# Ledger of designs, part 5: designed miniproteins, single chains, continued (3)

Each design is a single chain, and the fold is of that chain. pLDDT is the mean over its residues in the fold that is shown.

## One batch from the design tools (miniprotein)

Design m8141
Fold by ESMFold2-Fast:
Structure m8141 (fold): chain A 83 residues (1-83)
Amino acid sequence: SVEEKLKKLFEEGEKLLLRAVIYINMAKNQPEYAEEFKKWAIELAKKAIDLFEEGIKLSTNPEDIEKFKRMIEDAKELLKLAE
């Protein structure tokens, strides 16, 4: 169902963002590998944005659209932190 697909897109995107946060924290704790961890965090955040954008395209409910838009904003903020 569309509802199951939306839930999966949200959950997968959220997992990617959580992993991106972990890599940003690792970059702070391990400066020798900071560039590599930041690169991985950026790649994960971008993949999460793609999943959330797919969620917006599949959504007919304004509340679901707003939820995905909020996650995209969070992911974009995370990208700024990885700079």
Scores: mean pLDDT 89

Design m8142
Fold by ESMFold2-Fast:
Structure m8142 (fold): chain A 76 residues (1-76)
Amino acid sequence: SKGEHFVIENAGTGEGAGKAAQYISQGADVTAKSENAGGVGANVAGGIMLGNKGIAEGGASNEQAEKMARLTRASR
Protein backbone atom coordinates (compact mmCIF):
# COMPACT_ATOMS: atom_id res chain seq x y z
CA SER A 1 0.00 0.00 0.00
CA LYS A 2 1.05 3.58 -0.65
CA GLY A 3 -1.03 4.95 2.20
CA GLU A 4 -0.76 4.97 5.96
CA HIS A 5 -0.43 1.80 7.99
CA PHE A 6 -2.26 1.44 11.30
CA VAL A 7 -1.90 -1.13 14.05
CA ILE A 8 -5.03 -2.01 16.02
CA GLU A 9 -4.21 -3.77 19.26
CA ASN A 10 -7.75 -4.89 20.17
CA ALA A 11 -9.18 -5.83 16.79
CA GLY A 12 -11.11 -8.71 18.35
CA THR A 13 -13.29 -6.25 20.24
CA GLY A 14 -16.18 -4.30 18.72
CA GLU A 15 -14.28 -1.03 19.06
CA GLY A 16 -11.09 -2.43 17.55
CA ALA A 17 -12.93 -4.04 14.67
CA GLY A 18 -14.77 -0.79 14.00
CA LYS A 19 -11.55 1.23 13.91
CA ALA A 20 -9.89 -1.25 11.57
CA ALA A 21 -12.88 -1.15 9.21
CA GLN A 22 -12.84 2.66 9.25
CA TYR A 23 -9.13 2.82 8.40
CA ILE A 24 -9.51 0.25 5.62
CA SER A 25 -12.42 2.23 4.16
CA GLN A 26 -10.10 5.27 4.06
CA GLY A 27 -7.60 3.30 1.97
CA ALA A 28 -5.16 2.49 4.76
CA ASP A 29 -3.49 -0.81 5.47
CA VAL A 30 -4.17 -2.30 8.88
CA THR A 31 -2.34 -4.82 10.99
CA ALA A 32 -4.86 -6.03 13.52
CA LYS A 33 -4.12 -7.81 16.78
CA SER A 34 -6.69 -9.76 18.71
CA GLU A 35 -6.70 -10.79 22.35
CA ASN A 36 -9.06 -13.62 21.45
CA ALA A 37 -6.89 -16.49 20.26
CA GLY A 38 -9.96 -18.43 19.09
CA GLY A 39 -11.11 -15.59 16.88
CA VAL A 40 -12.94 -16.32 13.65
CA GLY A 41 -12.06 -14.30 10.56
CA ALA A 42 -8.73 -13.12 11.89
CA ASN A 43 -7.64 -12.03 8.43
CA VAL A 44 -8.64 -8.59 7.24
CA ALA A 45 -7.94 -7.04 3.86
CA GLY A 46 -4.90 -4.82 4.26
CA GLY A 47 -3.97 -6.56 7.50
CA ILE A 48 -3.83 -9.72 9.52
CA MET A 49 -5.20 -10.20 13.01
CA LEU A 50 -2.25 -11.37 15.07
CA GLY A 51 -4.09 -12.61 18.10
CA ASN A 52 -3.10 -14.85 20.96
CA LYS A 53 -1.94 -12.65 23.77
CA GLY A 54 -3.72 -12.70 27.05
CA ILE A 55 -7.05 -13.94 28.19
CA ALA A 56 -9.75 -12.50 26.02
CA GLU A 57 -13.43 -13.09 26.32
CA GLY A 58 -16.12 -13.99 24.35
CA GLY A 59 -18.09 -14.92 21.34
CA ALA A 60 -18.70 -11.20 20.86
CA SER A 61 -15.07 -10.61 19.93
CA ASN A 62 -15.11 -13.61 17.62
CA GLU A 63 -18.38 -12.42 16.06
CA GLN A 64 -16.90 -8.97 15.39
CA ALA A 65 -13.84 -10.52 13.74
CA GLU A 66 -16.08 -12.77 11.63
CA LYS A 67 -18.32 -9.87 10.55
CA MET A 68 -15.27 -7.83 9.62
CA ALA A 69 -13.85 -10.66 7.53
CA ARG A 70 -17.19 -11.10 5.76
CA LEU A 71 -17.40 -7.39 4.95
CA THR A 72 -13.82 -7.45 3.66
CA ARG A 73 -14.54 -10.42 1.38
CA ALA A 74 -17.75 -8.78 0.13
CA SER A 75 -15.75 -5.69 -0.83
CA ARG A 76 -13.60 -7.73 -3.21
Scores: mean pLDDT 46

Design m8143
Fold by ESMFold2-Fast:
Structure m8143 (fold): chain A 85 residues (1-85)
Amino acid sequence: IEAEAVSKEDAEKVRQKLIEHAKSLGLRVARERIEGTRVSIEFADKNGKRPPFYPEEVVEAFKKLLEELQKEGLIKDYRIVTFKE
């Protein structure tokens, strides 16, 4: 998942919200990167293995969160990348 925050301060808030949401879905954070305003997070299952794709339920849950963050003015854009590193 990639999100472009409005500011560097908002990027950290977005990172925290995405990680908390992933934990609520039973996912682990496999990798995370913040480059300026861009937040990139990759998730894995509880055993640390990345699934070949994210289930639709997981994708919809993250899409809902990202849409809420966009409405709050914390992010300008987002991408959910399934089946890619």
Scores: mean pLDDT 73

Design m8144
Fold by ESMFold2-Fast:
Structure m8144 (fold): chain A 61 residues (1-61)
Amino acid sequence: MSALDYLELGKEAEKAKNYLEAEKAYTQALVLDPSNADIANAAKAFAKVAKPLRDKLPAPS
């Protein structure tokens, strides 16, 4: 997979509310292409939104 493929996986996981998988996908995209502004901006925006949402979501029963 390319860095852009991981970026797309992150967006898909985010839409599915699978925040852990989205975080992993964005992290892999950054590892593969750390200088890509689109990936960096997407990961930063996700981290800013997703952490409060994860902390507020109850654990699955």
Scores: mean pLDDT 73

Design m8145
Fold by ESMFold2-Fast:
Structure m8145 (fold): chain A 64 residues (1-64)
Amino acid sequence: GVLEEIRELLSRVLSDEETERFVEKLKTLSPEQQEEILAFLRRLEATRSDEEFTRLVRIIMESL
């Protein structure tokens, strides 16, 4: 599912603990919002360095 795909993507750059915190925050969002977050994360991963991707992911987590 969407949350499983997000977990797989994030586990490449985040710790298991940080990944699970992100996923738990996403459970409060609608399925449509979860899909939008996945699409955004995939775009960031494809277009940004690993360092910048990690930084932006942490900012997104704090914004949730």
Scores: mean pLDDT 84

Design m8146
Fold by ESMFold2-Fast:
Structure m8146 (fold): chain A 86 residues (1-86)
Amino acid sequence: SEALALFREAQAALAAGDEERALALLTEAYYLELKERVEAGELDKETLERAREEALAALETETDPHLRLHGRATIEALDRVIEELE
């Protein structure tokens, strides 16, 4: 899967110390996963907006740097998908 390949590239980027590239790759991977689920009818705009609020709240209290990076990528991916549903 394209999303899985991007996730693996993100892990390689993190191992190389390239956090900015890792964030971009993770954002694209989460975006593709969310987009596929929207196209399959599994996610609607209300569900995505709720997931975004929950992700923002989780990020405010998260102290693990790895989990914070994933949280940031998830929020950016959710923002992109929500805007496309307008």
Scores: mean pLDDT 87

Design m8147
Fold by ESMFold2-Fast:
Structure m8147 (fold): chain A 70 residues (1-70)
Amino acid sequence: DRAEELRARADRTEELARETEKKGKELAEQIKATVGEEKAQQLERLYQATVDALREEARELREQAEALEA
């Protein structure tokens, strides 16, 4: 079922977003300690942009799944 596949993809995308957010914060903390705050902030911005994009993708996938079953 395509709708089930889209929901499964949305679930995986949300999980990836959560993992990416956690990894980004952990990595930024390590970078701040070793390289400095400016590089840590750059890394945080890149990870946050990726997290935001993944969350939007998950939302769109769920909406597409609902539309297929309408």
Scores: mean pLDDT 84

Design m8148
Fold by ESMFold2-Fast:
Structure m8148 (fold): chain A 65 residues (1-65)
Amino acid sequence: RVVELPHGVSLEAGVEAAKLQALRDGSKTATARTRVTPEHADEPPITVTVTLDENGNIVEVKVER
């Protein structure tokens, strides 16, 4: 599932939210949708997807607009 985060949340907070969602779901991947860095009001929310290894460490972070 995608975690929706408030406007203005930092990229680091978005990454942590996605990691926590993956751990909660028992999944190796999760997505958080954040508005961490829109400079213009018309910019879409930024989507952050993380991939975890078997130890729960982040091995990949993908940021999409």
Scores: mean pLDDT 70

Design m8149
Fold by ESMFold2-Fast:
Structure m8149 (fold): chain A 74 residues (1-74)
Amino acid sequence: SDLAKQLEQIYEALKEKAKQYPSKELEELLRELKKEIALTKQALDNKDWEAAEEHIRRADEIAQKIVELINELK
């Protein structure tokens, strides 16, 4: 619950920041991040800790790529 809320807050913050830097690549990465967060929530609800860990890792990797791309576009 708390972890899912934190991931959603991170997504909203990155989405808001990305509005200043319109890019198809950022749109694609934001869609992927939203998908991985949704899959993390589903795995946590099902108590599938292994799947949750994999999707959290992927979400983190995508979030890092978004931050890197925003830094290149500014």
Scores: mean pLDDT 84

Design m8150
Fold by ESMFold2-Fast:
Structure m8150 (fold): chain A 74 residues (1-74)
Amino acid sequence: VAEELAALRPSAEANLAKVEEAMKAAGATEEQKALREALLEDIRSGSVDAILDFIRATQGEEALRQAQAEIAAF
């Protein structure tokens, strides 16, 4: 449930950090950088959905499904 998802947020944040590293290595666009910063603000506010939205926006639907499966597996 939502509280269990919130408890798993550190794992989702670790996945976000990997996405950030990949974006940095790939030379993220200005739009992607702005989206990243906005979603990091939402993460700090405690929104797990923002982490998933960031993954979807930067890595696509397949990566989002993989991230959701990893969160569920914890």
Scores: mean pLDDT 61

Design m8151
Fold by ESMFold2-Fast:
Structure m8151 (fold): chain A 65 residues (1-65)
Amino acid sequence: SEELREKVLEYLRENGVPEEKHEEIVERAERAALGFMEGLGLDETSPVYEPWVMLFAELEVRALK
């Protein structure tokens, strides 16, 4: 959702991630969350979707060091 995308972008800005990487990280975090959740039989309508997207965004930020 647009609201979730905005939350991820705000998180990336707060953590000093370069703006040119924002779109790439949002896309990867969303794909990683969906891929993981599909293994559990869940989709983006699940209440755990937003927390998983945020967690994968955090992992992406940590990978940048």
Scores: mean pLDDT 83

Design m8152
Fold by ESMFold2-Fast:
Structure m8152 (fold): chain A 98 residues (1-98)
Amino acid sequence: SLVEAARELVRAYEAGDLQATVEAGIKLLLLAMKKVEDKKAILELIGHILRLIGLSLDPSASPEEVLRVVRDGLEVALKAEPDNEELRRALRIVEEAL
């Protein structure tokens, strides 16, 4: 579920593990993308996933930067699917950790 993936992301972030936070963030955005039908929103989510991959290769990147990218991606998904309660709950979990 999106909610469980968001909790997994927050646990990785709180542990300070950049790689685990990136992996959990990619997983969450892939699950969010499955809820979205709008092609423009799907392309924007792919862009956010590619940015997360870039952060995994950046030795100066922080887990907090990963959470910001995931938050932005979830906002794109929720804008496309405004009635999706799982997306809203996942976004809230990520925002409350920031």
Scores: mean pLDDT 90

Design m8153
Fold by ESMFold2-Fast:
Structure m8153 (fold): chain A 82 residues (1-82)
Amino acid sequence: SLREEAIKRLEELIKEIKDIIENEKLSEEEKKELEEKIKELETFLEGLKNNPPPEESPEFEKLVERLVGEAEKWIEEVKKKL
């Protein structure tokens, strides 16, 4: 369930970034940065789906929380800039 929750949260974050690209009037440079970030998150998400870690450990939980937290913070910073 922890892995499934992580996948769900990452998919929701990717969706939110895509919605920002769709609804906000962005420069070409800003769009490129957002598209590159989406690619990074999608690559990580596919890695989680196709190559799960051998065990759900405290280290795995910390990794997921760090990555989700970094993505959430980045989205909030983008929203403040817009």
Scores: mean pLDDT 71

Design m8154
Fold by ESMFold2-Fast:
Structure m8154 (fold): chain A 89 residues (1-89)
Amino acid sequence: SEAERERELAQARESLALLAASARALLERLTGEPVSVSVTLERRGDTYVVTITIGDKTIVVEAPTLSEAIEKALAALSAEIERIVAQKA
């Protein structure tokens, strides 16, 4: 139902906000520098759009299902964290 979909979307947004806060804390600990991290999730028609912002970099992922959008977002966030950490080593 639409109500169930809205509930799942709200839960996903809350989980992604916690993930963004955790990623920020991890990056600040590892780099010794303040970093802004935000993740937003939107449903646009039949697609889900996740926008990830880390510092001045923005990554947008889209998928036809919420699960696929989250999986793509997690992969993109993980890759960017690894890139930042590698550059500081």
Scores: mean pLDDT 85

Design m8155
Fold by ESMFold2-Fast:
Structure m8155 (fold): chain A 71 residues (1-71)
Amino acid sequence: SMETVEKLKKEFEEKLKENENASEEEIVRIAEEMSQKVNDDPRLTEEEKLEFDRYLLSLLLKILEKKAAEA
C-alpha cells in the first residue's frame, strides 16, 4: 500500500540522518540494503516498488552531489 511506501521512505530518511557524516561508500551501501528490502517485500506492488526506487535514487543523487560539492 502507499502507506507502507511512506513508512519505508521515512525509515530510509532516518537511516540517512543517522549516517549524515558517513562515507559515500557507506551511504550507497545503506541505499542498496533499503532497495533490496523493498524489492523483497511481498506487500508491495510492482508500481509501489518502482515509485520507491525512483524516490531512493533521487534522494541518493542529491546527497552524493552535496558531498561532492563539499569535497
Scores: mean pLDDT 80

Design m8156
Fold by ESMFold2-Fast:
Structure m8156 (fold): chain A 113 residues (1-113)
Amino acid sequence: SKKVVAALAFIGDKEHAEKVAELASEGVKATIKALADSLSDDDEVHLLIGLATTKEVAEKVKKAAEEAAKEASKKKITVEVEEIPASKEAIEAFFEKAKKLGEAYFTVREIKI
């Protein structure tokens, strides 16, 4: 079996909170579905989601991720959501954390809104 690691970082300010919540939630749901559809039953997925935004947006995205992960749970998908500072250093540290979890495959994406 293979362990797949994917990491997404979403960056947005307070003025665009509702749009950030919508786009991040849709992106997370689509990513979890794509991972579930592409992997064998003996593969494991660790998806890390970093949110450089407001606490309210982070809570909404976390709920969307938890719902999508429940639907895909038969594929052994683990979803970890964390709030991170909107700094280059914090984003780089988040991706370095994700790299350390990968055994065979690693994907990262930074999304700015």
Scores: mean pLDDT 70

Design m8157
Fold by ESMFold2-Fast:
Structure m8157 (fold): chain A 64 residues (1-64)
Amino acid sequence: MDGDPLRRLALEGYQRLLEAPEEEHDRLREDFARRLREEAGLSPEVAEEIAEALREAALEQRRR
């Protein structure tokens, strides 16, 4: 993973979702999806799928 922008954005997004209360997750997910489209050039569909997967992973981490 040599400076892969997708990996960097995914790690940053996941960290933000872990730190935020669940009430902020929808906004953070939308912001992350937008960043994936703008910075990584992903389609809206793919960006939304990745952002949703990270949100679910963060919720699962909170459940332990």
Scores: mean pLDDT 77

Design m8158
Fold by ESMFold2-Fast:
Structure m8158 (fold): chain A 85 residues (1-85)
Amino acid sequence: SSELEKLKKKILEAIKKNDYEKFMDLLRELIRRASPKEVKEVLEEILKEEPNMDELMKRTIEYYINMAEVIEKNPQYRNVLRMML
């Protein structure tokens, strides 16, 4: 939880700076380290805190929330789906 909170803060800072490269690197780190449920929870909190973020960043977050839900519903494919994110 403490490490995920730090990742959330770093992602929020990248969003505020419109640093897409850093944003994507941090999203990949979140997906690698967190469970699908934790990924969804962190990303939903980010959307709540920065509702006016860049549209491409917002669509990217929404995409990963959707993928996390797919992985959560299909835990047998978790490793395969996670590698595709």
Scores: mean pLDDT 83

Design m8159
Fold by ESMFold2-Fast:
Structure m8159 (fold): chain A 73 residues (1-73)
Amino acid sequence: SAAEEQAKLKEQLKKLEELYKKIEKAIKEKASEEEIRELVQKYMDATPKTLTDEEVEKIKEQMIKAVIEEAKK
């Protein structure tokens, strides 16, 4: 049902928000690139899968680069 799909989406969004906050905290605490990569991977794994493995890898690398550049500001 649409209500069950909405409930699942809401749960997924909550998990994504929690993972994003962990990524932000890791950046602020100057965690290693490896730790940030692991958190980004978990974020991508929690995202609804409509992407190929190649697309996921490209997005992951772009997010890591953006995160590192933001941390340098």
Scores: mean pLDDT 72

Design m8160
Fold by ESMFold2-Fast:
Structure m8160 (fold): chain A 80 residues (1-80)
Amino acid sequence: MKTFTLKLKNSKGEIKEVTFNVDETEEEIKEKLLALGFSEKEAEAALPSIMRAIEVFKSLNEEEQKVFIEHLKKTIIEVS
């Protein structure tokens, strides 16, 4: 099962690392974010960016996926 980690910055300026499975639904992702202390509005704001990252990751081959994971480790997604 393919996973990747995103760094999400909440409205308080806290950076949280969240690991996603590429087969997770929007509802599963939202529940995961809520469990980590994001608000419903912050989770909804983050969903488009997370879903886009999953779609990009799924479109890549194994070598490209490694490069993408390294890029995501250096990228912080702001949630407002």
Scores: mean pLDDT 80

Design m8161
Fold by ESMFold2-Fast:
Structure m8161 (fold): chain A 85 residues (1-85)
Amino acid sequence: MQQKYQQALENKDNLFKVRQIFLDLLSDLDNPEVQELVNKALMYYNQGKIDLAKYYFDKAGSLLDPLGQQVLDIFLEVLLKRAEK
């Protein structure tokens, strides 16, 4: 967990790397509820429904431990920064 957070911080300007780190974290968790919420969030993001995407990411974050929430926060910062700029 700590190592994945550090890797996300080091790669926060690289969406592909941060996405990979977050997906690896979800795989380690093996929590289908979190995975379903993240899949819904990404689906809405790809449809341009940013408010719905944020809602589902927030729900997924509430089920993660503090380090998992920090990795998700870094991923969202990188993802949303590119959508709005």
Scores: mean pLDDT 75

Design m8162
Fold by ESMFold2-Fast:
Structure m8162 (fold): chain A 123 residues (1-123)
Amino acid sequence: RVDELIRNGEAVKRIKELLKKLSKEFDELDIAELLSLLYALNHPTVPLSEEEAAFLEELSKRVPNLDILYSDDETRLKVLEALEEHFGVKLSEEVKEALLKLIEWARKNGIEAFNEYLEKLKS
């Protein structure tokens, strides 16, 4: 679970792994897990590690609003570009479009509906 990754200080490492996977191959579960992690880091229900707090601080220097769910597509793309630069990866336009569509779907339908969608993808 996403909260377990944050609690264990593994969220940044998992984001890096997901971005590397997505740079090679399109996968709906990897896209959904990436969005879940980015949302949870901006809306933490558990304390962030020093590494996670430092990661968010560094990204905030590039993009003042890191809340991709409650931002516009221009801000969402800037967050994705900041992640690409931070981890030295490149995402295809197909992956970026899929992420933007999923983010907008989650915003319209709510985070609980998104969490249900993610759990169904894992099954």
Scores: mean pLDDT 83

Design m8163
Fold by ESMFold2-Fast:
Structure m8163 (fold): chain A 86 residues (1-86)
Amino acid sequence: TDKLVEEALAGVEAIRNAKTAEQAVGGALRAIGAIEHARLVSKEAGEKTAKAALEAAKEAVKETKNPIAKEVAKALVKSIEKVLKE
């Protein structure tokens, strides 16, 4: 669980520091992959990982300087919010 949270947060950090669209998309895929892996482990692990990634992604929307990376961070926020709805 903690390793999957770290992996998701590393993906969001890659978006925040992205200088190219490829780097930003790679970060988003890393974060989504960690969330989906956690969901396969348990519902609780999935929710914990998704909530951690959501808070980090919201901060990335505020702090990301690259316009494409900022849009990728916004898309990630929406994707995680949808996952957390039942």
Scores: mean pLDDT 85

Design m8164
Fold by ESMFold2-Fast:
Formats: C-alpha cells, sequence, structure tokens
Structure m8164 (fold): chain A 95 residues (1-95)
C-alpha cells in the first residue's frame, strides 16, 4: 500500500518466557508527516544464540510514541535476552 511507511527503531527485551515469548518496550521518534495507529503491524529482528530470528507481531503505540509488543521467538528460549535490544520495523501511515 502506498500509504504505508516502515519506521525503524530499537526496543528493549524486558521479559523472556520459557516458550520464547518476549515482551518488548521502546519509544518511537514521532514525525509530523506520519500517523501512528494505536496498534501497528511490526516485524522484530532478534539476535539469538542460533543467529537472527525474524518475528511478526502487533505492537501498541501510545500517543507519546511509547511502544510495547509481545512476540514469540522460539530460538530465544535457551538464551538470556533480557536487557538486549531488538530492531523493530513498524508499519505506520503517511498523513
Amino acid sequence: ADDIVPVFFSATVVSLAADGTLELEGKLPLHPDLEYPERAPVTVFVETPKGISIAGAEGEIAPDGTFRATVRVPDAAPGSLVGKKAMVIADVRRK
């Protein structure tokens, strides 16, 4: 879609469950020409002991740019990722 703009940022892993479920928190820089939906499709890139894992999820974006998401990355389960940064791409809209 021509109105979709991918926004790149980093989020911090704040929790990791035994099944590879990660909770991410971060903050997006807000741009005046972009519209940020409350829930946005996100692609998460996480460096694990087995290499880079890519996971799709739905992220929550607050009006101030505060970001939260829960993603499942099975390859993350055997390693400690709490406090590490993940790269996130959020699909937002052009105004």
Scores: mean pLDDT 79

Design m8165
Fold by ESMFold2-Fast:
Structure m8165 (fold): chain A 94 residues (1-94)
Amino acid sequence: SMMEEEREKARKLGEEKASEMDALTQQALNYAKLAAEGTPEQAAEAREKMRQYFTQMGNNGNLAVASFGKGEGAEGAQKMSAQYAAKFKAIAAA
C-alpha cells in the first residue's frame, strides 16, 4: 500500500539524517580537540565552528523526527534526537 511505501521512505530518510549527524559530530569533535589544545585564537574560532555544526545537527534531528512522526518509529526518532542534543551539549562543554 502507499502507506507502507511512505513508512519505508520515512525510515530511510531518518537513517540518512542519522548518518549525516554522526559525520557532523565527528567534525565537531575535531574542533573540540582544537578548542582544548590550540592557541586561544584557534580555540575561539573552533568554538564558533562547533556552534555552526550544532545548528546544522539540530535541523537534521528535527527532520528525522518529522520523517518518523507518521509511523511506529516516532518514539525512537524522538529519543535519537534527544541523544544527539545531549552529545552536542557535551561537545560544547569541552
Scores: mean pLDDT 63

Design m8166
Fold by ESMFold2-Fast:
Structure m8166 (fold): chain A 90 residues (1-90)
Amino acid sequence: MTELERLVEKIKSKEEAMKLIEQTFKDLDNLEKAVESGDKEAFDKAFYDFQTKSFLRLEAVVKKFPDDEEIKKAYEEVLNRYLKLMLMRP
């Protein structure tokens, strides 16, 4: 069983999934601030945290509710914002 599969099993409700999405958007806001700061160390930390925690959390939510329109829209928004930030990284 993968770490992703274990995390999917821990998500008990859509309310919990929405809280995890909210946390992922907050992580994305932190990454955006790190990019805007021009501080490479701050960026590296925020990038690492996003890659190791935020993406895993988002993937688990999408796996748990694959047909939920609100969750699919949030996933697309996170990916689009993330890709734009990667083009702007210091």
Scores: mean pLDDT 82

Design m8167
Fold by ESMFold2-Fast:
Structure m8167 (fold): chain A 100 residues (1-100)
Amino acid sequence: DLLSKEQIEKVVKAIASTLTFTDEQIELLKEFFDYLIENPELSYVEAREYLRELAKKKGLTDEQIAALETILDFLISTRRLYGVEYAKEVYELLLKELKK
């Protein structure tokens, strides 16, 4: 049921290739990833509420928030299933692939 590291890398590249994020969304994701790494006990619901709070503070639109929420399950599941250190590597790869 768990994906290999090679399969996770393919998923990250697929996500980055199909989504277009603004510089504001990328900076928010970076801040959010740091929060997920520092708080490994967070539930999906708690992480989603934190993401929404950050997005509102940054002045993101409802459409921009919805776009960020499309990857939220992947981000939380990666941290939960593969641990904090590997999730950090995956999050760094995703940020790199999202930057044009």
Scores: mean pLDDT 79

Design m8168
Fold by ESMFold2-Fast:
Structure m8168 (fold): chain A 112 residues (1-112)
Amino acid sequence: KLDPTAKPINAKLLEMLENEASVEDIFKLMLEEMTKEDLLDLANDFSVHKKLQEAVKKYIEEGKYEAAIAMLLAKLMGADEDEAIEIGEIAEKDVKEAIKRIEKIKEERLNK
């Protein structure tokens, strides 16, 4: 779980998640307020998910911030590592389709 005391952005992300904010609104917040270092730190918070961490780093190095953010947001919504990586690949081609996939994951977790 994301640590709200580590960074102010972590507290904002958790508040949006707890208030059931739309995936699009959270994505926009991450794109506007998160630095490269913030995105890498968030990926490192998923310490058991080395493939995800490497994929996020690669996307950031390539300037593909939307793909990195979509992958991290999918993971925050409860995607497994492989699902999150697939969503990142979708976001490279179509960010709207990636957001729809993340919305579906969110709905599945709320209806558990």
Scores: mean pLDDT 78

Design m8169
Fold by ESMFold2-Fast:
Structure m8169 (fold): chain A 55 residues (1-55)
Amino acid sequence: DIIKAKPEDLKVKAKLLTTGEVYDSWEEVSRAVEELKATLPPDAQIRVEFLEAPP
């Protein structure tokens, strides 16, 4: 009920500020962040901005 429902139950958009990509779900953002961690140098900062879902 708590925590587990929120990331899957909410329709969110998130912008990956490091690349400028916009993702339709938190799961896609999490995957993109993991891919960037493997690709980018350790000094690179990965920033994610949460956007409000449109009606």
Scores: mean pLDDT 64

Design m8170
Fold by ESMFold2-Fast:
Structure m8170 (fold): chain A 81 residues (1-81)
Amino acid sequence: MEEVERLREQARELREQARKYREQAEFYKKLADEYEANPENKKQAEEYRKQADLYQSLANAYERQAERLEAQARELEEALA
């Protein structure tokens, strides 16, 4: 039981970090969209878009790791049932 709870807690921490990275990605995506509306800001818009893409990739990686830990927790719980 303790190992199942530990894995679930780690998965929760990873999902919380993924949520924060998604918020950062959405923030930079919104900035990129706003700056793209003015052609003079094209270079800055491109930089914000790159930041959004990087944070989105980080969020996806953390979510996948959380899913793996949740799957491990389920397998252990089923084996102990």
Scores: mean pLDDT 85

Design m8171
Fold by ESMFold2-Fast:
Structure m8171 (fold): chain A 93 residues (1-93)
Amino acid sequence: SMDEEDIERLREQSEKLVELAEEYYKKTEELAKKNPETKPLAERAKKELERAKEALERVKESPLKASTSTFTALSSATATYVEYLKAKKLLEK
């Protein structure tokens, strides 16, 4: 069972996950400006950021969606970070 305090914590966590996704997307975009080969990775990171933002809005909609949507935000933030790591590796070549 989720009370309002649990839902508020999930909202706060999802907001932080969107912030992390924005940070890694921005870093991936900076790399894409220096190396055009990383542009597709920046585009993927942008899509994952949009997914994380949508997940945050769903956390706000209802208690029943809060847990699943927070997991979606985590997954998307993680995917944005992975695209950043791939972009960094391409700069090593």
Scores: mean pLDDT 85

Design m8172
Fold by ESMFold2-Fast:
Structure m8172 (fold): chain A 94 residues (1-94)
Amino acid sequence: SAALEQAIARLEDIRYWVEKHLKDEELKKEIIELLEQAIRALEAGDLDSAVEQLERIIELLKKAYEKEKDPKVKAGIQTAIMILENLRRALEAL
């Protein structure tokens, strides 16, 4: 599915952004592991698992946002949250 391929590409982009810009090493590691799990779930067609992983990622990104002091990194986190919330809603509508 072109929609699922685009969803996977967006998650890979967020994973690369998190790896480069997130400073909290424990949150970074957990978010990356969950993003990789969400990608695998989408590749397997397991939309329910993908949605659950996206919800967990969003919660961890919100926690990262509250801890972050750099306004540029905060803006990046907020953009990632928006993309993931839109993606979660799109997957729930399938």
Scores: mean pLDDT 89

Design m8173
Fold by ESMFold2-Fast:
Structure m8173 (fold): chain A 59 residues (1-59)
Amino acid sequence: DKVKELEKKRIEYRKKLGEDAKNYEQASKNDPVKAEEYRKKMIEDAKKLLEYSQEILKL
């Protein structure tokens, strides 16, 4: 079931987005290099979450 696989991926990337957001907030106070890395990861996680959601809608 393609829908079940996509939902599993959405749950996975939702969790990653939350963790990266927490790491970004902590790093932003004293480590701008790490903060930028987490910011990029958050953007990638959000894009993946949106892509999987869009794939479900196309079905």
Scores: mean pLDDT 83

Design m8174
Fold by ESMFold2-Fast:
Structure m8174 (fold): chain A 100 residues (1-100)
Amino acid sequence: SNRELLRKHTIPGLPAQALVRVSGEADAHELAAAFEERSKSTRLPDWGVRVHVVDEHTLVVSGPDLEAVEEGLELLREIAKELGAELEVLERGLILDPAL
């Protein structure tokens, strides 16, 4: 499931996540590499926003909160448009352990 995949790729201290499907002319690896370079000129690394490749068609964006994740997604959409890729956000989540 999308939630199980997000849990598998959880980063300690970055409880907010988005699962992203990648299609079109560029794959997830190309988008992640472009994000790493482009984010250096933004506040995203200072906020701890990270992009992780799950597979060639799947990315996880992680951050301290959903606002930071959404700003990371905005940059990814800009990069995708330039590279001819299409993005679909499959799930957004805040990983909160309710002490079940």
Scores: mean pLDDT 81

Design m8175
Fold by ESMFold2-Fast:
Structure m8175 (fold): chain A 69 residues (1-69)
Amino acid sequence: GGAEDLLEKAKQFASQGKYALAFKTFERAIIEYPDDPKVQNAAKKFSEIAKANPLLSEDELAKLFFDSL
């Protein structure tokens, strides 16, 4: 579905080192599909990874997060 396609696209951007586009695509998934369980679970996972790694850069957080999806 649309949410799953956006999450996969975000993961693909991250694999190419395009972290700003990866996060922008992920943000679109949250805005367009806020009630989708996959989107909600991904958002919770990102929050947990960010809290566990407060000293990582945005790019390092992106690598860790999108690789985990």
Scores: mean pLDDT 87

